# Ledger of designs, part 50: designed miniproteins, single chains, continued (5)

Each design is a single chain, and the fold is of that chain. pLDDT is the mean over its residues in the fold that is shown.

## One batch from the design tools (miniprotein)

Design m17717
Fold by ESMFold2-Fast:
Structure m17717 (fold): chain A 92 residues (1-92)
Amino acid sequence: DLKELVAQLKALVQAAQQALAAGDLDSATQYLQQAEDILGQIIPLLPPEVQQKILEIVGKYQARARKQKTLEAQYQVVLQALQEIVDFLETL
């Protein structure tokens, strides 16, 4: 169910943000990996035009993440991307 997957993605993004704020990079990494897996399950369920919009968001934030000097800063950018994707999916 798409709504259930979006809810799971939202919960994982929140958990990753909390772990990162606590300096727990190991937990943040695990939550981000799980969030990327759930996003990978969501994308093929969406119409092509919606998939393209998500790929545009991902591409924009990947470019920004690569410019970050620390893993924590990279994770913060990735979390911003995932939050934007969640917000977009909740408008569908």
Scores: mean pLDDT 87

Design m17718
Fold by ESMFold2-Fast:
Structure m17718 (fold): chain A 94 residues (1-94)
Amino acid sequence: SRMAREEEMARRLAEAWIEVIGAVVGEEAAEEYRRALEEKDWERAAEIWQKALEALPEEEIEELRATIAKASQEPDEERAVELVIETLRRIAAK
């Protein structure tokens, strides 16, 4: 059950990033990122992810950095991942 929970958390985190990529780069880039993850093409996934970071406003990047710092201090791994997902979804909705 622990591995199943880790896989589900990774899936939810990936989905939140796909939403951000779709919002700031475009739906085609989001679909390419999903395929890269499915194919375990980490180089292509990293390239698309970097492009999304470069497209984000500085204020959004700062909010994400602050959330990641807070999540890194959270002893509950599920809560830490949820904090990042909540921030990514807010960024995608702006």
Scores: mean pLDDT 84

Design m17719
Fold by ESMFold2-Fast:
Structure m17719 (fold): chain A 88 residues (1-88)
Amino acid sequence: EEAKKKYELGLEYRKKGDYNSAVTYFYEAAELTKDKELAAKALYLAGEVYLEANEPELAKKAYEELIKKYPDTKYAELAKKKLEELKK
C-alpha cells in the first residue's frame, strides 16, 4: 500500500540523517492512509525527527496536529507527554 511505502521511506531517510525527506514521507504517509493508528504513528515520528533536527517548534506543531486529528490513539498520549517535556 502507498501509505505504508511512504512510512517505510520515512524510516529509511531518518536512519540516513536526511530529516527533511524523512518528515516529508511521514506526512505523506499520514495523508494517504485511512488507518488512524498508522497516521498517528507517522505524525508522532515526524515530531521525533524534528527533535533530532533540533527544531522543537516544528516538533510541537506535529504533536499538536496529532492530538487534534487522532486523539483516540496511543500516539496522541505520547505526543501530550512530549509537549509537557518541551514546555519552558
Scores: mean pLDDT 86

Design m17720
Fold by ESMFold2-Fast:
Structure m17720 (fold): chain A 94 residues (1-94)
Amino acid sequence: SKEEMLAKLKRNIDAIMDYLINEYNLPQELADELRKLAEETAEKEIEKGKSLGEAMLAVFETIIEWLKKNNAPEEAIEAMETLKRVVEHELKES
């Protein structure tokens, strides 16, 4: 269901936020702002009828754009771009 897909996307977003906080010292307040934007992106993609994987790619694009705009460490941006490439590759092989 769309509700189950959205719940899974939100869990994945929470895991990404925890990763950015723990590995790259992203402040909690900024992580909360980014989580909201990522969740809004996920909701819009699911409303459009996109797959879980396609919605996840859009979420990574939102996260990468936000990190660049907010001068996040280059290592954090590269980590997100690497994870996005993994998801994109898996979608092409499916």
Scores: mean pLDDT 86

Design m17721
Fold by ESMFold2-Fast:
Structure m17721 (fold): chain A 74 residues (1-74)
Amino acid sequence: DEKKKKVKELKEKAEEIQKEGDERISELTAQAQQAKAQGDFDRATELARQAVDVGGEAAHQVAELLQKAKELEK
């Protein structure tokens, strides 16, 4: 069933985006903590802001893909 395959692809894409987003947030957070430890608070603040932006974008894309998958399951 192509419909079930498309639903699976959309869910897998959402999981991939979420995992990539989580990994990037983790990397940016680790870099921000390192910058803070080195006394580079400007860099730490910039990296923290980038992490928030990545999280928001990933969450939005995941929600759209999951909603599209639910509509196809009907």
Scores: mean pLDDT 84

Design m17722
Fold by ESMFold2-Fast:
Structure m17722 (fold): chain A 55 residues (1-55)
Amino acid sequence: SAALRREALQQIAEVAKQLKEGKISLSQARDRLEEIIAQAGNDPDLKLVAESILK
């Protein structure tokens, strides 16, 4: 749903911020992003966004 996608994007943005600020490791970021994507129904567009963050 649009609401789930919006919530997932906000959570992904927070993970990206924490990773950039050094508050979480790359492995922790990956695990959090995988959980967020699974909860949002494994949206392939969200998977691409997550992959871009983990580079």
Scores: mean pLDDT 83

Design m17723
Fold by ESMFold2-Fast:
Structure m17723 (fold): chain A 60 residues (1-60)
Amino acid sequence: SLEELKKRAAEIARENAKKLGYSDEVIDIFAEAAGKLAVTGDLEERIKIMKEASEKIKYY
């Protein structure tokens, strides 16, 4: 299902971010963005998701 795909993508991103030594707050941002991107086909919406995640990460 799309929900399972979203969850799986978020879990993979979370594990990868943890291995790279990011903070819990940054790990959560990566996981949320990866989950959203996994179920989003629209280019404009994908760019918005990536931009919002990048802006949040800049504060850490």
Scores: mean pLDDT 87

Design m17724
Fold by ESMFold2-Fast:
Structure m17724 (fold): chain A 88 residues (1-88)
Amino acid sequence: KKKIEELKKKAEEFEKQAQGWKNRADSYRKIEKDLEEAKKRASTQPNAEELIAKYEKGIEQARQNAKDAEDKFSTYKKEAENLKKEIE
């Protein structure tokens, strides 16, 4: 009985970790989108070249951070699902 309860608790902990990483991934994707929109607006400015370069670096960083968070979300979600299947 205790082993099943411990597996359930571990699955819940993994689900909480997954949700945390999903929230972080969503936040980074929002930053990416906001920077892409800022880049489009910058194209009409006198210093467009410098602004575009700065925003492109920010977009790449946000995109990479989002991918890392999405990978962690996927990992924790899969671990939680595997534990739930073992519990039946």
Scores: mean pLDDT 84

Design m17725
Fold by ESMFold2-Fast:
Order: C-alpha cells, then structure tokens, then sequence
Structure m17725 (fold): chain A 61 residues (1-61)
C-alpha cells in the first residue's frame, strides 16, 4: 500500500544503512519484489545509502 511504501522511505531516511540492511533481509515484503531487493542489496554492499534511499523513494511515486 502507499502507507507501507511511505513507512519504508521514513525507516530508511531515519535509520540509514542499518534500516536498509534490515529491510533487505525481510523476505517477500509486498512493496519489494526480487529485482528491487537485489538492487537494494547492491546498494547496501557498496554502502551507498543515497542510492538505496532513491530506489526506495521511487516505489512511492
């Protein structure tokens, strides 16, 4: 839902890489498909918080 996507963005913006790592570790979130999760995983592994936040924000648009 839109609320779930907004909550995801807020969690990453407030929690940073720690929140992003946690989100990537949760299987089968309705807002995250396998492709999106794989891209977020790459951002986490590269410590690219900005890229991760931008990807998560794209899910709310």
Amino acid sequence: SLADRISLVESVENGGLTALKLIVSVPNLTVLDDETRAKLKEYVENNDLKGGIELVKSLTD
Scores: mean pLDDT 73

Design m17726
Fold by ESMFold2-Fast:
Structure m17726 (fold): chain A 74 residues (1-74)
Amino acid sequence: MKVYRVDLSEALAAASARYGREAALARAQEGAKTAGDKLGLEVSISEEGVLTIRGDATAEQLAEAAKAVVDALR
């Protein structure tokens, strides 16, 4: 099974400064879940802000998933 990783730690850190770590992580996790459901992929984010995408994904789908999480953290 293919696994892709995207480092979103800076976006998570910026959101944690605004909302608190727990709230920022919850927003990131909800964004990842929503993106995964839309794309038909397993998408998750770690406490460190690393986005993990499991399955056959295109570069466009990887960019869309990362954008969805970053948008959720704004």
Scores: mean pLDDT 84

Design m17727
Fold by ESMFold2-Fast:
Structure m17727 (fold): chain A 90 residues (1-90)
Amino acid sequence: KTVVLRVRDEAETAVARAREIAAAGADGVLIVDEGSRDPATEEAAVEAAKALREAGVAAVLAGLPPPEEAHLRAQADAELARARAALAAA
């Protein structure tokens, strides 16, 4: 039910992949920025997460620098905890 989305492309491609994953019935997605801290791939990962959340799918950002806003960080940490709980369901 949890899918890993690796982002190395611009936002349009990442969002399109995210929408396909959501349409396929995924309950949650772990988004990994593979762009080596490229701002474009970081933005693409954020936009993919927004698209997934809008579709009702849990989205967790991993491999990105900590967000500057404390609220966004707390939200990301909560989503990561949910993803870890889902993965730990042996």
Scores: mean pLDDT 69

Design m17728
Fold by ESMFold2-Fast:
Structure m17728 (fold): chain A 80 residues (1-80)
Amino acid sequence: MKITITLPDGTKITLEVDESESLLSFVDKLLEKVENPLVKLKLEEAKEKLDPSVTVKDLIEALGSTEITLEQLLLYALSL
């Protein structure tokens, strides 16, 4: 499936992922495409809080959308 992340500066990153993929793996893929050092820092901090059993499917079901903001992703990761 395709998931689109909108960054604070309005940049959109689209990732091709499997629903069964771990959210940790998804964050790693996102980190490879992000150039802003503050966004990278926030994603790395969120990654430290993520349980490896949490999947991309869990994220999408919780948010109800495949088009999400970085803020929604970070809040979800930190709420676990």
Scores: mean pLDDT 83

Design m17729
Fold by ESMFold2-Fast:
Structure m17729 (fold): chain A 68 residues (1-68)
Amino acid sequence: SEEERLEVLRKAAEDEAKGALLAKGLEPKSVEVEVVGDDRFVATAEADGKKYKITYDASTGTITVEEL
Protein backbone atom coordinates (compact mmCIF):
# COMPACT_ATOMS: atom_id res chain seq x y z
CA SER A 1 0.00 0.00 0.00
CA GLU A 2 0.98 3.66 -0.29
CA GLU A 3 1.20 3.96 3.51
CA GLU A 4 3.59 0.98 3.72
CA ARG A 5 5.71 2.48 0.91
CA LEU A 6 5.99 5.85 2.70
CA GLU A 7 6.94 4.12 5.98
CA VAL A 8 9.70 2.17 4.18
CA LEU A 9 10.97 5.42 2.61
CA ARG A 10 10.95 7.15 6.01
CA LYS A 11 12.96 4.34 7.67
CA ALA A 12 15.43 4.34 4.75
CA ALA A 13 15.78 8.14 5.09
CA GLU A 14 16.59 7.82 8.82
CA ASP A 15 19.27 5.19 8.07
CA GLU A 16 20.76 7.29 5.23
CA ALA A 17 20.87 10.41 7.43
CA LYS A 18 22.62 8.49 10.24
CA GLY A 19 25.08 7.03 7.73
CA ALA A 20 25.90 10.47 6.30
CA LEU A 21 26.65 11.85 9.78
CA LEU A 22 28.77 8.82 10.72
CA ALA A 23 30.73 9.17 7.46
CA LYS A 24 31.68 12.70 8.61
CA GLY A 25 32.80 11.42 12.04
CA LEU A 26 29.65 12.69 13.78
CA GLU A 27 27.70 10.39 16.12
CA PRO A 28 23.97 11.21 15.94
CA LYS A 29 22.08 11.47 19.23
CA SER A 30 18.71 11.85 17.47
CA VAL A 31 17.43 11.94 13.88
CA GLU A 32 14.03 13.28 12.80
CA VAL A 33 12.79 12.94 9.21
CA GLU A 34 10.88 16.12 8.32
CA VAL A 35 10.15 15.45 4.63
CA VAL A 36 10.22 12.20 2.67
CA GLY A 37 9.31 11.45 -0.94
CA ASP A 38 10.38 9.39 -3.94
CA ASP A 39 13.01 11.95 -5.04
CA ARG A 40 14.25 13.51 -1.78
CA PHE A 41 14.27 13.63 1.99
CA VAL A 42 15.07 16.25 4.61
CA ALA A 43 16.04 15.28 8.16
CA THR A 44 17.40 17.07 11.21
CA ALA A 45 19.80 15.58 13.75
CA GLU A 46 21.80 16.39 16.85
CA ALA A 47 25.47 15.37 17.11
CA ASP A 48 28.25 16.61 19.40
CA GLY A 49 26.02 19.35 20.88
CA LYS A 50 25.19 20.80 17.44
CA LYS A 51 22.18 20.57 15.11
CA TYR A 52 22.46 19.40 11.51
CA LYS A 53 20.21 19.38 8.46
CA ILE A 54 20.57 16.40 6.12
CA THR A 55 19.18 16.65 2.57
CA TYR A 56 19.10 13.83 0.01
CA ASP A 57 18.44 14.20 -3.73
CA ALA A 58 17.65 10.80 -5.31
CA SER A 59 18.15 12.08 -8.89
CA THR A 60 21.88 12.66 -8.20
CA GLY A 61 22.33 10.34 -5.19
CA THR A 62 23.80 13.32 -3.29
CA ILE A 63 23.54 13.75 0.48
CA THR A 64 24.28 17.20 1.94
CA VAL A 65 24.99 17.78 5.65
CA GLU A 66 24.68 21.37 6.94
CA GLU A 67 25.27 22.70 10.47
CA LEU A 68 22.29 24.71 11.76
Scores: mean pLDDT 79

Design m17730
Fold by ESMFold2-Fast:
Structure m17730 (fold): chain A 80 residues (1-80)
Amino acid sequence: TKERIEQLDKEIEDLDRVIEIIRENYGDMEKAIEEIEKVDPGIAKGVRYMAEKGYSQDEIIETLEKQKELVEKLKEKVES
């Protein structure tokens, strides 16, 4: 359970960092993806997929925020 909580905390932290990278590189998704890949290649792959499907940067941020909410809810259940 402690290991699971640590994993979820890391995922939340990485998602926050990724969202910030996209905000800092607004209008340059290619640069944002390159910086995200340095943080987490798995998240970078997901962001790249969304961008290739025509998602806007705002839509990608919204998707990542929803993913973060899901991870936070999962953490609450594990802590119970």
Scores: mean pLDDT 83

Design m17731
Fold by ESMFold2-Fast:
Structure m17731 (fold): chain A 120 residues (1-120)
Amino acid sequence: MEEKRRKLLEEASREFRELMLQTIERLRKQGYIDPESVEILEKSVEKAVEYMREGKYNEAGLAIIEGYDKAIEIVREKYKDQPELAKKIVQELVKTATAQALYIIGLGIDVELELKKLEE
């Protein structure tokens, strides 16, 4: 059981990491985040991956949210003289952070369902 759990968590962590890094690259290409925010978000993904490997889905989701909160503060400061543009970018970052946190919860459910099948 423990070996099968570790394998499922490692696979889920790998898929999560790939998807999150692709999302960060998309935001960068759209001009929504600067290199400083990219570094912050990539570090938050690596921290979330470590939590995912331990089955700590709530902590993984919080790590992502905290990373995006820091990126949002950078956006607000950069565009302080352009409040409408800042608002649009912040809304996209909030939406992305929420979607990523929900994806982590979904991965956790999938892992637990697969483990339940292995008990049959």
Scores: mean pLDDT 82

Design m17732
Fold by ESMFold2-Fast:
Parts: structure tokens; sequence; C-alpha cells
Structure m17732 (fold): chain A 95 residues (1-95)
């Protein structure tokens, strides 16, 4: 399912951040999956595609030493909320 794909993508980022942030990551993942479960499958798929690209970007920036894993997690949270807001707006406009 698209929700399983999102969880898998989020778990990939979790593997790169410090253990101290794992609880915050788990809480954030739960919140996002709950919000997505209220949206159409089309919206869930669009979100899964966009968040996968975001996580791949965060991994690349960590690997290149451009940002710390902690900074990557913060940027991931902010940009994930932006993606969710855009997907929600698009769904409302299609109703």
Amino acid sequence: SPLDEVKKTFDELKSLIPDELHQEHDDFTKLILEQLSKLSEESQKKFAEDVKSLVETMKSLIDQGVITPEQAFLQFVYQTYDILLKVKRDEVNKK
C-alpha cells in the first residue's frame, strides 16, 4: 500500500539519524501516517513519491557532509509538512 511505502521511506531516514531522535521520528511517522490514512489512495501515492525524493535528497546531503543527520531530520520534518499540505490542498480542489 502507499502507506507501507511511506513507512519504509521514513524508516530509511531513521537508520541515518541518532538513536536519541528515534522516538521523535516514530511519533512523527505515526502522525503523518494517520493524516495520510484520511486522504484518497491517489493522494497517498503522490505523497509517497514526493517524500521518497525528499529522503533521497536528505541521504545525499548527509553523505556529502553538507548537513548533519540532526539537521537532515529537522529539514525532513519541515519539508514533509509542506508536502502534506500541498497534497491536502490538491485533494480538496479535486472534490
Scores: mean pLDDT 86

Design m17733
Fold by ESMFold2-Fast:
Structure m17733 (fold): chain A 66 residues (1-66)
Amino acid sequence: LSEEEREIIREVVEEVEREFVRYVIDTGQKISKEEFIERVIERVKERLPHLSDEEIREAIEELLSE
């Protein structure tokens, strides 16, 4: 992944985190890690359609393991 692609993935992770926090506050429902990852993959593919789901998942897991 390029530096630009990694920055976009980071931005999407931050966006989805904010959406999930709001969703939990509004609904009281718990969100799983897998649901979070799936949402990020969908959003990243809208901006970076050339990346595979596997590549995006790996990048997300690296960011979350820090």
Scores: mean pLDDT 78

Design m17734
Fold by ESMFold2-Fast:
Structure m17734 (fold): chain A 87 residues (1-87)
Amino acid sequence: MEELKERAKELEEKAKEARKKAEEYKDNPEAKENFGKAAEIYEEEARILRETLETEVALFGPADLPELEKRLKEAEKLYEEGLKAAA
């Protein structure tokens, strides 16, 4: 589905942004760790969406969206904690 491609792209962009912030705040261990963990989750979820799009969208429906959303909320929380630590 085209929506899954857009979501994967958005997650890839969020992962790059979180990685960039982890590098920017490398002298703040708490911010670096939280941004790094958020980036890892975004990267993993984007990869899962890409794989689902390529392998299962033609045969079945999209990936398990409730589980995806749960993990994304965790990544968003980590990103916010990184911003608070960086402030």
Scores: mean pLDDT 74

Design m17735
Fold by ESMFold2-Fast:
Structure m17735 (fold): chain A 79 residues (1-79)
Amino acid sequence: SELEKSIEKIIESFEKAETPLVEERRARAAQLQEEIARLKAEGAPKSEISQLEARLLGVSFPVSMLEAIRKEKKKKEEE
């Protein structure tokens, strides 16, 4: 069906774009997590912490989606 082909193309395009960026995104996410933890320990303003948490979500979301896709594929291959 057209819908299935559309979804497959979206997933393939996403994987092609994001796979080479996984290591960089994970490194940036780790840096942001450390910075957030430091700021929380120092009692930094909630607004500053929230801005970094939003950046962390933006960096981490594509990696989480890729991991979900890879987990589904691995589950199907290991049957």
Scores: mean pLDDT 82

Design m17736
Fold by ESMFold2-Fast:
Structure m17736 (fold): chain A 77 residues (1-77)
Amino acid sequence: MEKNIERLVEHHGRVLGELEVLVEQGKVSQEELDEYEQIVRDIIKKMAESSGLDLNKLLEIYETSRENAVATTRLLL
């Protein structure tokens, strides 16, 4: 269970990282990105509460995945 939750959090980070690059390209608005980020953070918080996992650890996985996705996506575009 824990490994699956960490994987889902990592996938959320990747999607947000990709969207961040699309904002830089003018294809997505900063407002849309900020709204979606808030939704994802709320999902991660609920995942932590329901699973008993450390919220700070999940947020660290999310942020790391997001940063890696930004770097990777910029290299592909």
Scores: mean pLDDT 83

Design m17737
Fold by ESMFold2-Fast:
Structure m17737 (fold): chain A 94 residues (1-94)
Amino acid sequence: SKAVELLREAKEAVEKGDAEKAYELLLEAREKAKEEGMYETAEKLEEELSKGLEDEDSLVSLLVLAGAGDEEAKEKALKIIEELIEIAEKEAKE
């Protein structure tokens, strides 16, 4: 699945400290998941990406902090992306 590949690329971007690239890849993964009929994956990506910056634990807030060198925020962002990968891999198998 291309959506799964894009989510794995987003995880790699976060690990490398490229928060902007990670965000772009997550947006692409959401659109590709819709195209591939992976509606559960697309919905979960939409939920995570729609959380506001006022929520310090939102994926978007964690990506901003990780890009600034916050190692705890980076770890939390990676955990959320890994959970999204697990959902996508499960849905792609079905």
Scores: mean pLDDT 83

Design m17738
Fold by ESMFold2-Fast:
Structure m17738 (fold): chain A 80 residues (1-80)
Amino acid sequence: MLSERYKKALEFVESNPEVKAALDELVDRYLEALDSGATPEQFRELREEIRKAAEKFGLDPEEVYDLVLGRVAERIRERL
């Protein structure tokens, strides 16, 4: 069930260039925070920004957070 919601959110993001661009910016900011050694509090702030972006586009905040983290993990794997 959760996997189906995730897939629908992913399809919506991939089909909407504006939404995709906004999430790609959040992925880049999350990667920058990791590279800069950001504090746990700064990561909580990033999670709130991801939640706000999800609300703006009418998406589930937890599914969008999972999408952002999934893309962060993919970008890290591409570096290796």
Scores: mean pLDDT 78

Design m17739
Fold by ESMFold2-Fast:
Structure m17739 (fold): chain A 117 residues (1-117)
Amino acid sequence: SLIDELIEEARKRLQALVDEAIARGESFDDIVSAVAGLMAQALRELAEKLGIPVRVEIRVEGDEITITVYAPPEHLDLVREAVERLAKIAQEEMDRAAKALGVPPPKIRVEVVEVEP
């Protein structure tokens, strides 16, 4: 499916981003910010290609990354599935980066909020 293809592309981009950042000696905070930015971009691209009106908000605060996606009720289940799948991939990559740098991993939280279109 288009969703599976876009999520797999996001996985590869996240893996490459984290590997390159570690190789360059980037700070963990910079890696966290870059991962958050790529997640926001991937979610917006997915929504645009599916024609779904969404608003994506990502907050990075301390050791927590919160992803909030606002979507119309008819698309909530599909949006929730996509966001949860991307968050799981990002958590796996953040865990890997944290282990490589000897720091505690951040927590990724997902919120999907219903809005009228």
Scores: mean pLDDT 85

Design m17740
Fold by ESMFold2-Fast:
Structure m17740 (fold): chain A 70 residues (1-70)
Amino acid sequence: MKIPEIEEVPLEEAKKWVPDAKVGEYFIRRIGRPDEPAIRFESEEEAVEYYRQILSSSWYGGTYRIYRVV
């Protein structure tokens, strides 16, 4: 099973999604849906587990990405 790709995002960009975003946080966003809220996580493990839960329950699982704030 492929590990989901984690994309690095600058703090300035992350703050456009969530104004109080912090370096080292993780976000999951739906691709192509900027109107949907970002889901916030404090650790990589929590973000990856949530991503797997979305994939197991949703036929559109491939439309989400994990981002790491740098």
Scores: mean pLDDT 74

Design m17741
Fold by ESMFold2-Fast:
Parts: C-alpha cells; structure tokens; sequence
Structure m17741 (fold): chain A 86 residues (1-86)
C-alpha cells in the first residue's frame, strides 16, 4: 500500500507540472523519504517558509505511513489531499 500511495502523490505532482517524469520515476524507486524531500524542496522554491516546507514533508510521511492524521491540527488543504490520495 505504501508504494501505491507514493505513486498517487507523485502522479498528482506530475499532473500539476510540479515535477518531471524523471523525478516521478526517482521518487517511486527511492520511496517515501525521497517524496517528502521533493515536497519540502518545492514548498521552499514556491516561497514557502521553512516551517511550511517541513509541515508539507511531514504530511506526506503521514499519508505514506497509513497512520491516521490528527485532522484538527491539519489545514483544510491537507485534509482534502489526505482524503483524495488515501
């Protein structure tokens, strides 16, 4: 199930043109931490704070782990993304 969640998130990033086909293949091969690191990188490059980038990376780790997130501590965007990708 972890691999399928990684593939779904990587596909979503590719469809939004946030990553390339090559980056998608690398993420699928390297796994959850590579995906989390790429999400952190993209958040910083988009003008996000270090705190926002780390929050985005942690959110991705939660999605891949299959653990129930604390929805009350999540943004509406993070809750919607979790529901769509899991």
Amino acid sequence: NEKKVIERIANALLEEKIITEEEKKKIIEEGAEALAEKVREVALESGGSEEHAESAAEFVRYLVSGKLPNFEKMSKEQQELWKKLT
Scores: mean pLDDT 73

Design m17742
Fold by ESMFold2-Fast:
Structure m17742 (fold): chain A 97 residues (1-97)
Amino acid sequence: MELAERTVEDMLRAGERLGLVGGRAAAGGAGGSYRSSFGEEGGRRMAREMGLRLAGEKGAEDVLAAIDPESPGAQAARYAAEKLREIGEEIDRELAE
């Protein structure tokens, strides 16, 4: 249930590595404030849309390669990509039958 909030933080970190986002440092100083803003509605929606976008548009692979694979951010981003891939694979299998 808290995956969306964590995904937003990890997505920002990954985007920062690629130069797509530059707000993580400011949010890091007041991490609570940032999380509060997205914690309830905005966080879930942003994480869902950005996560699906990055994974679906093949951005997730490049993002994961740009960040440290050992960092928890890489794991969260990969988890979002795997979820989307799993859904797509299930749909494809049902259509094949």
Scores: mean pLDDT 50

Design m17743
Fold by ESMFold2-Fast:
Structure m17743 (fold): chain A 86 residues (1-86)
Amino acid sequence: SSLKQQNRQIGDDSAKAFGDQMKAAGYSDDRSNSAAQYVGITTESVNSTTRDLESKLTSESQRQQARQRQQQALDQARKEAERHAA
């Protein structure tokens, strides 16, 4: 579906941006690319799960909480990727 394609594109864009940041910080291409792949896959998964959850929620407060959890999961994924690259 177009939504699945958009989610994949967001994951790919996130992976590229994170990989570029890691390389700029002095990490090797191999470590940066491995970390970027993890961030991309995790971003796609987290965004897909959050979209599915939001479709079931009836309260804007619950949707805000879901988006907060999404952001926390994405932040944690980046920290974990950087830790693994170090």
Scores: mean pLDDT 84

Design m17744
Fold by ESMFold2-Fast:
Structure m17744 (fold): chain A 94 residues (1-94)
Amino acid sequence: KTAEVERLAEEAGRKVEEAGLLMGASPDLAQAAGEALKQSLVAAGRAGDSEALRQIGDELFAAADELRDTAPEEAVELLREAGRLALEAADVVE
């Protein structure tokens, strides 16, 4: 269970890092954003806090929707994929 949430968190973090790079962020900033998301998802998962995981997912979908007309389509889809992974992690801990 914990290992599954950690896997989902790592995958979501990588997607956010890739989205950041596509949006023109520096490699350091993109990596920091991906790592921050991974740490947030891991912390919520270890706490069994499915509501926090759903909130993170909802925030990622909201960010993707806000960026849909200004960011590359690939970056928007990566943010949506990260959101889906956060919701999947919520289902695992529910």
Scores: mean pLDDT 87

Design m17745
Fold by ESMFold2-Fast:
Structure m17745 (fold): chain A 95 residues (1-95)
Amino acid sequence: KPRIDIHVRVEGDTVTVTVTGTGEAAEVARRIGEGLADTAEQLGGKATLTIEGGTATVVAEGLDEKGAKALVEAAKAAARSAEDSGFEATVTVEE
């Protein structure tokens, strides 16, 4: 089954989200990364999105604690949506 792995790292006011999709999940991973970058900006952060193959990396800077928690919850929601679409999805959160 195609997999999506989402890794969230929270370091002060910076949240880094790495979304990796394999095979057919690579495009889904890219779209999740784009959505999370948009969410980070809506939460008042500055988001930088880098896409390389099946990996999307979102670096969100300037988030307060509430914004960082909301972005973590958005990442978890994205993983759930991927599972509902028939992919295997995992979320790892490091603080």
Scores: mean pLDDT 85

Design m17746
Fold by ESMFold2-Fast:
Structure m17746 (fold): chain A 102 residues (1-102)
Amino acid sequence: SLREKIAELIQEMIAEAVKLKQEELLKLIGELAENVESDPLRALAILAEMLELAKKLKQEKLINLVKETAALLIELLKGKEAAERFRKLDVDEVIELLRELA
């Protein structure tokens, strides 16, 4: 399911944040996990903050994990075509769209 894929990506993001010793990222991932089901619009805002931080850290793997998590959440909220359009955006366009949707 999409929800199971999101949960798997969250676990991968935790592992990457631990490896990078990024305490602020771990805090944001915790907030994401708390809100992804109960408040998905807030989860989109958290994903935007995570993506901005990942970009600042120049961590390509983390950028890709955050972007894919956001795409799956957009698929749940807006459907598959919206998610496919989202996946074609660059990182800055993604951050702006996530903030607009939140």
Scores: mean pLDDT 88

Design m17747
Fold by ESMFold2-Fast:
Structure m17747 (fold): chain A 83 residues (1-83)
Amino acid sequence: SASEYFEKLIKILKEKLEEIKKLFEEGKLEEALEEAEILLGIARIVLSIFKKYFPEEKKGIEELEKLIKEIDELIKEIEEKLK
């Protein structure tokens, strides 16, 4: 089902965000920033696809928007530590 497919995609993106958080906790700031920027790009593309082709999947869209906010906040935190 579409909902099952969305849950699977969101899970993969969330798992990648947790990996990036571990890099950040380990002090690998440049690697964490690069990976977070890549993940942000991917999440934004996925959100655009869902909004255009699957606008009825409101829960999946909302979860992706929340994930994008979490990635944006992490990027800001990493950038502050690199200054």
Scores: mean pLDDT 87

Design m17748
Fold by ESMFold2-Fast:
Structure m17748 (fold): chain A 82 residues (1-82)
Amino acid sequence: AKEELIEKLRKEAEKSKPHEKAILEAMIESLERNSDFLFLLALSKRVSGGLSEELRQQADILMWQILADAGSKKAQEKLAAL
């Protein structure tokens, strides 16, 4: 189940724009290091669906913070660059 989700995320990252790819790669890294896939599902729900540009930016920052706290070095680097 988790392995299947990670594989799906890898394929999506490969087809994504650089910003989306970075987020997906950080999600994969966090999921590999963290055993709880519900964490990824919660993130997906928070960032999905028709957000304004301002809310999108806030959701992105929140996602990077959560992934960084989960041990993603990619997310920590991205957050530091903000």
Scores: mean pLDDT 63

Design m17749
Fold by ESMFold2-Fast:
Structure m17749 (fold): chain A 65 residues (1-65)
Amino acid sequence: SAQEIYQLVLDIARNPSVPKEVATELANVMSELVGKNPQLAAELADRLRENPTAETALEVIKEAE
């Protein structure tokens, strides 16, 4: 759900190893993606849950574009 994806993004943003700029960009692209392509948003959210790292967040941002 959109709320689960929002909570996941907040959890990623709380990780001090993830730069604030990356967390902000992730929040923006995932917010847009949930409205435009909810299936892809869910798939990318699953990838983030498996590996909640800055590297994975950057990969998700690229895929969400």
Scores: mean pLDDT 81

Design m17750
Fold by ESMFold2-Fast:
Structure m17750 (fold): chain A 89 residues (1-89)
Amino acid sequence: MSEELEKARQLVAEGKLDEAYELLEKIINSRDSFSQEEQVAILEILADLADAGGAPHLALMFRYLAKHPQPLTKEELKELLDLVKKNLK
């Protein structure tokens, strides 16, 4: 798990949702592939961001995906991030 992912989690905990979103977008765009552990961490942070943003149904979905991980592409991770963004405002 990267230090940048831990920072994104901390930003969500502090209620800095826009900053957490921007950091997650930067992390996902910075690499072509992610380990299973990194993908699980991204999904858990997306779940926390969705909960804080008022979308508990998305949070539940992301937490389920984190517990039952399957390989996700960069494009799929970006689609999940966009789904959170759509529900934050």
Scores: mean pLDDT 81

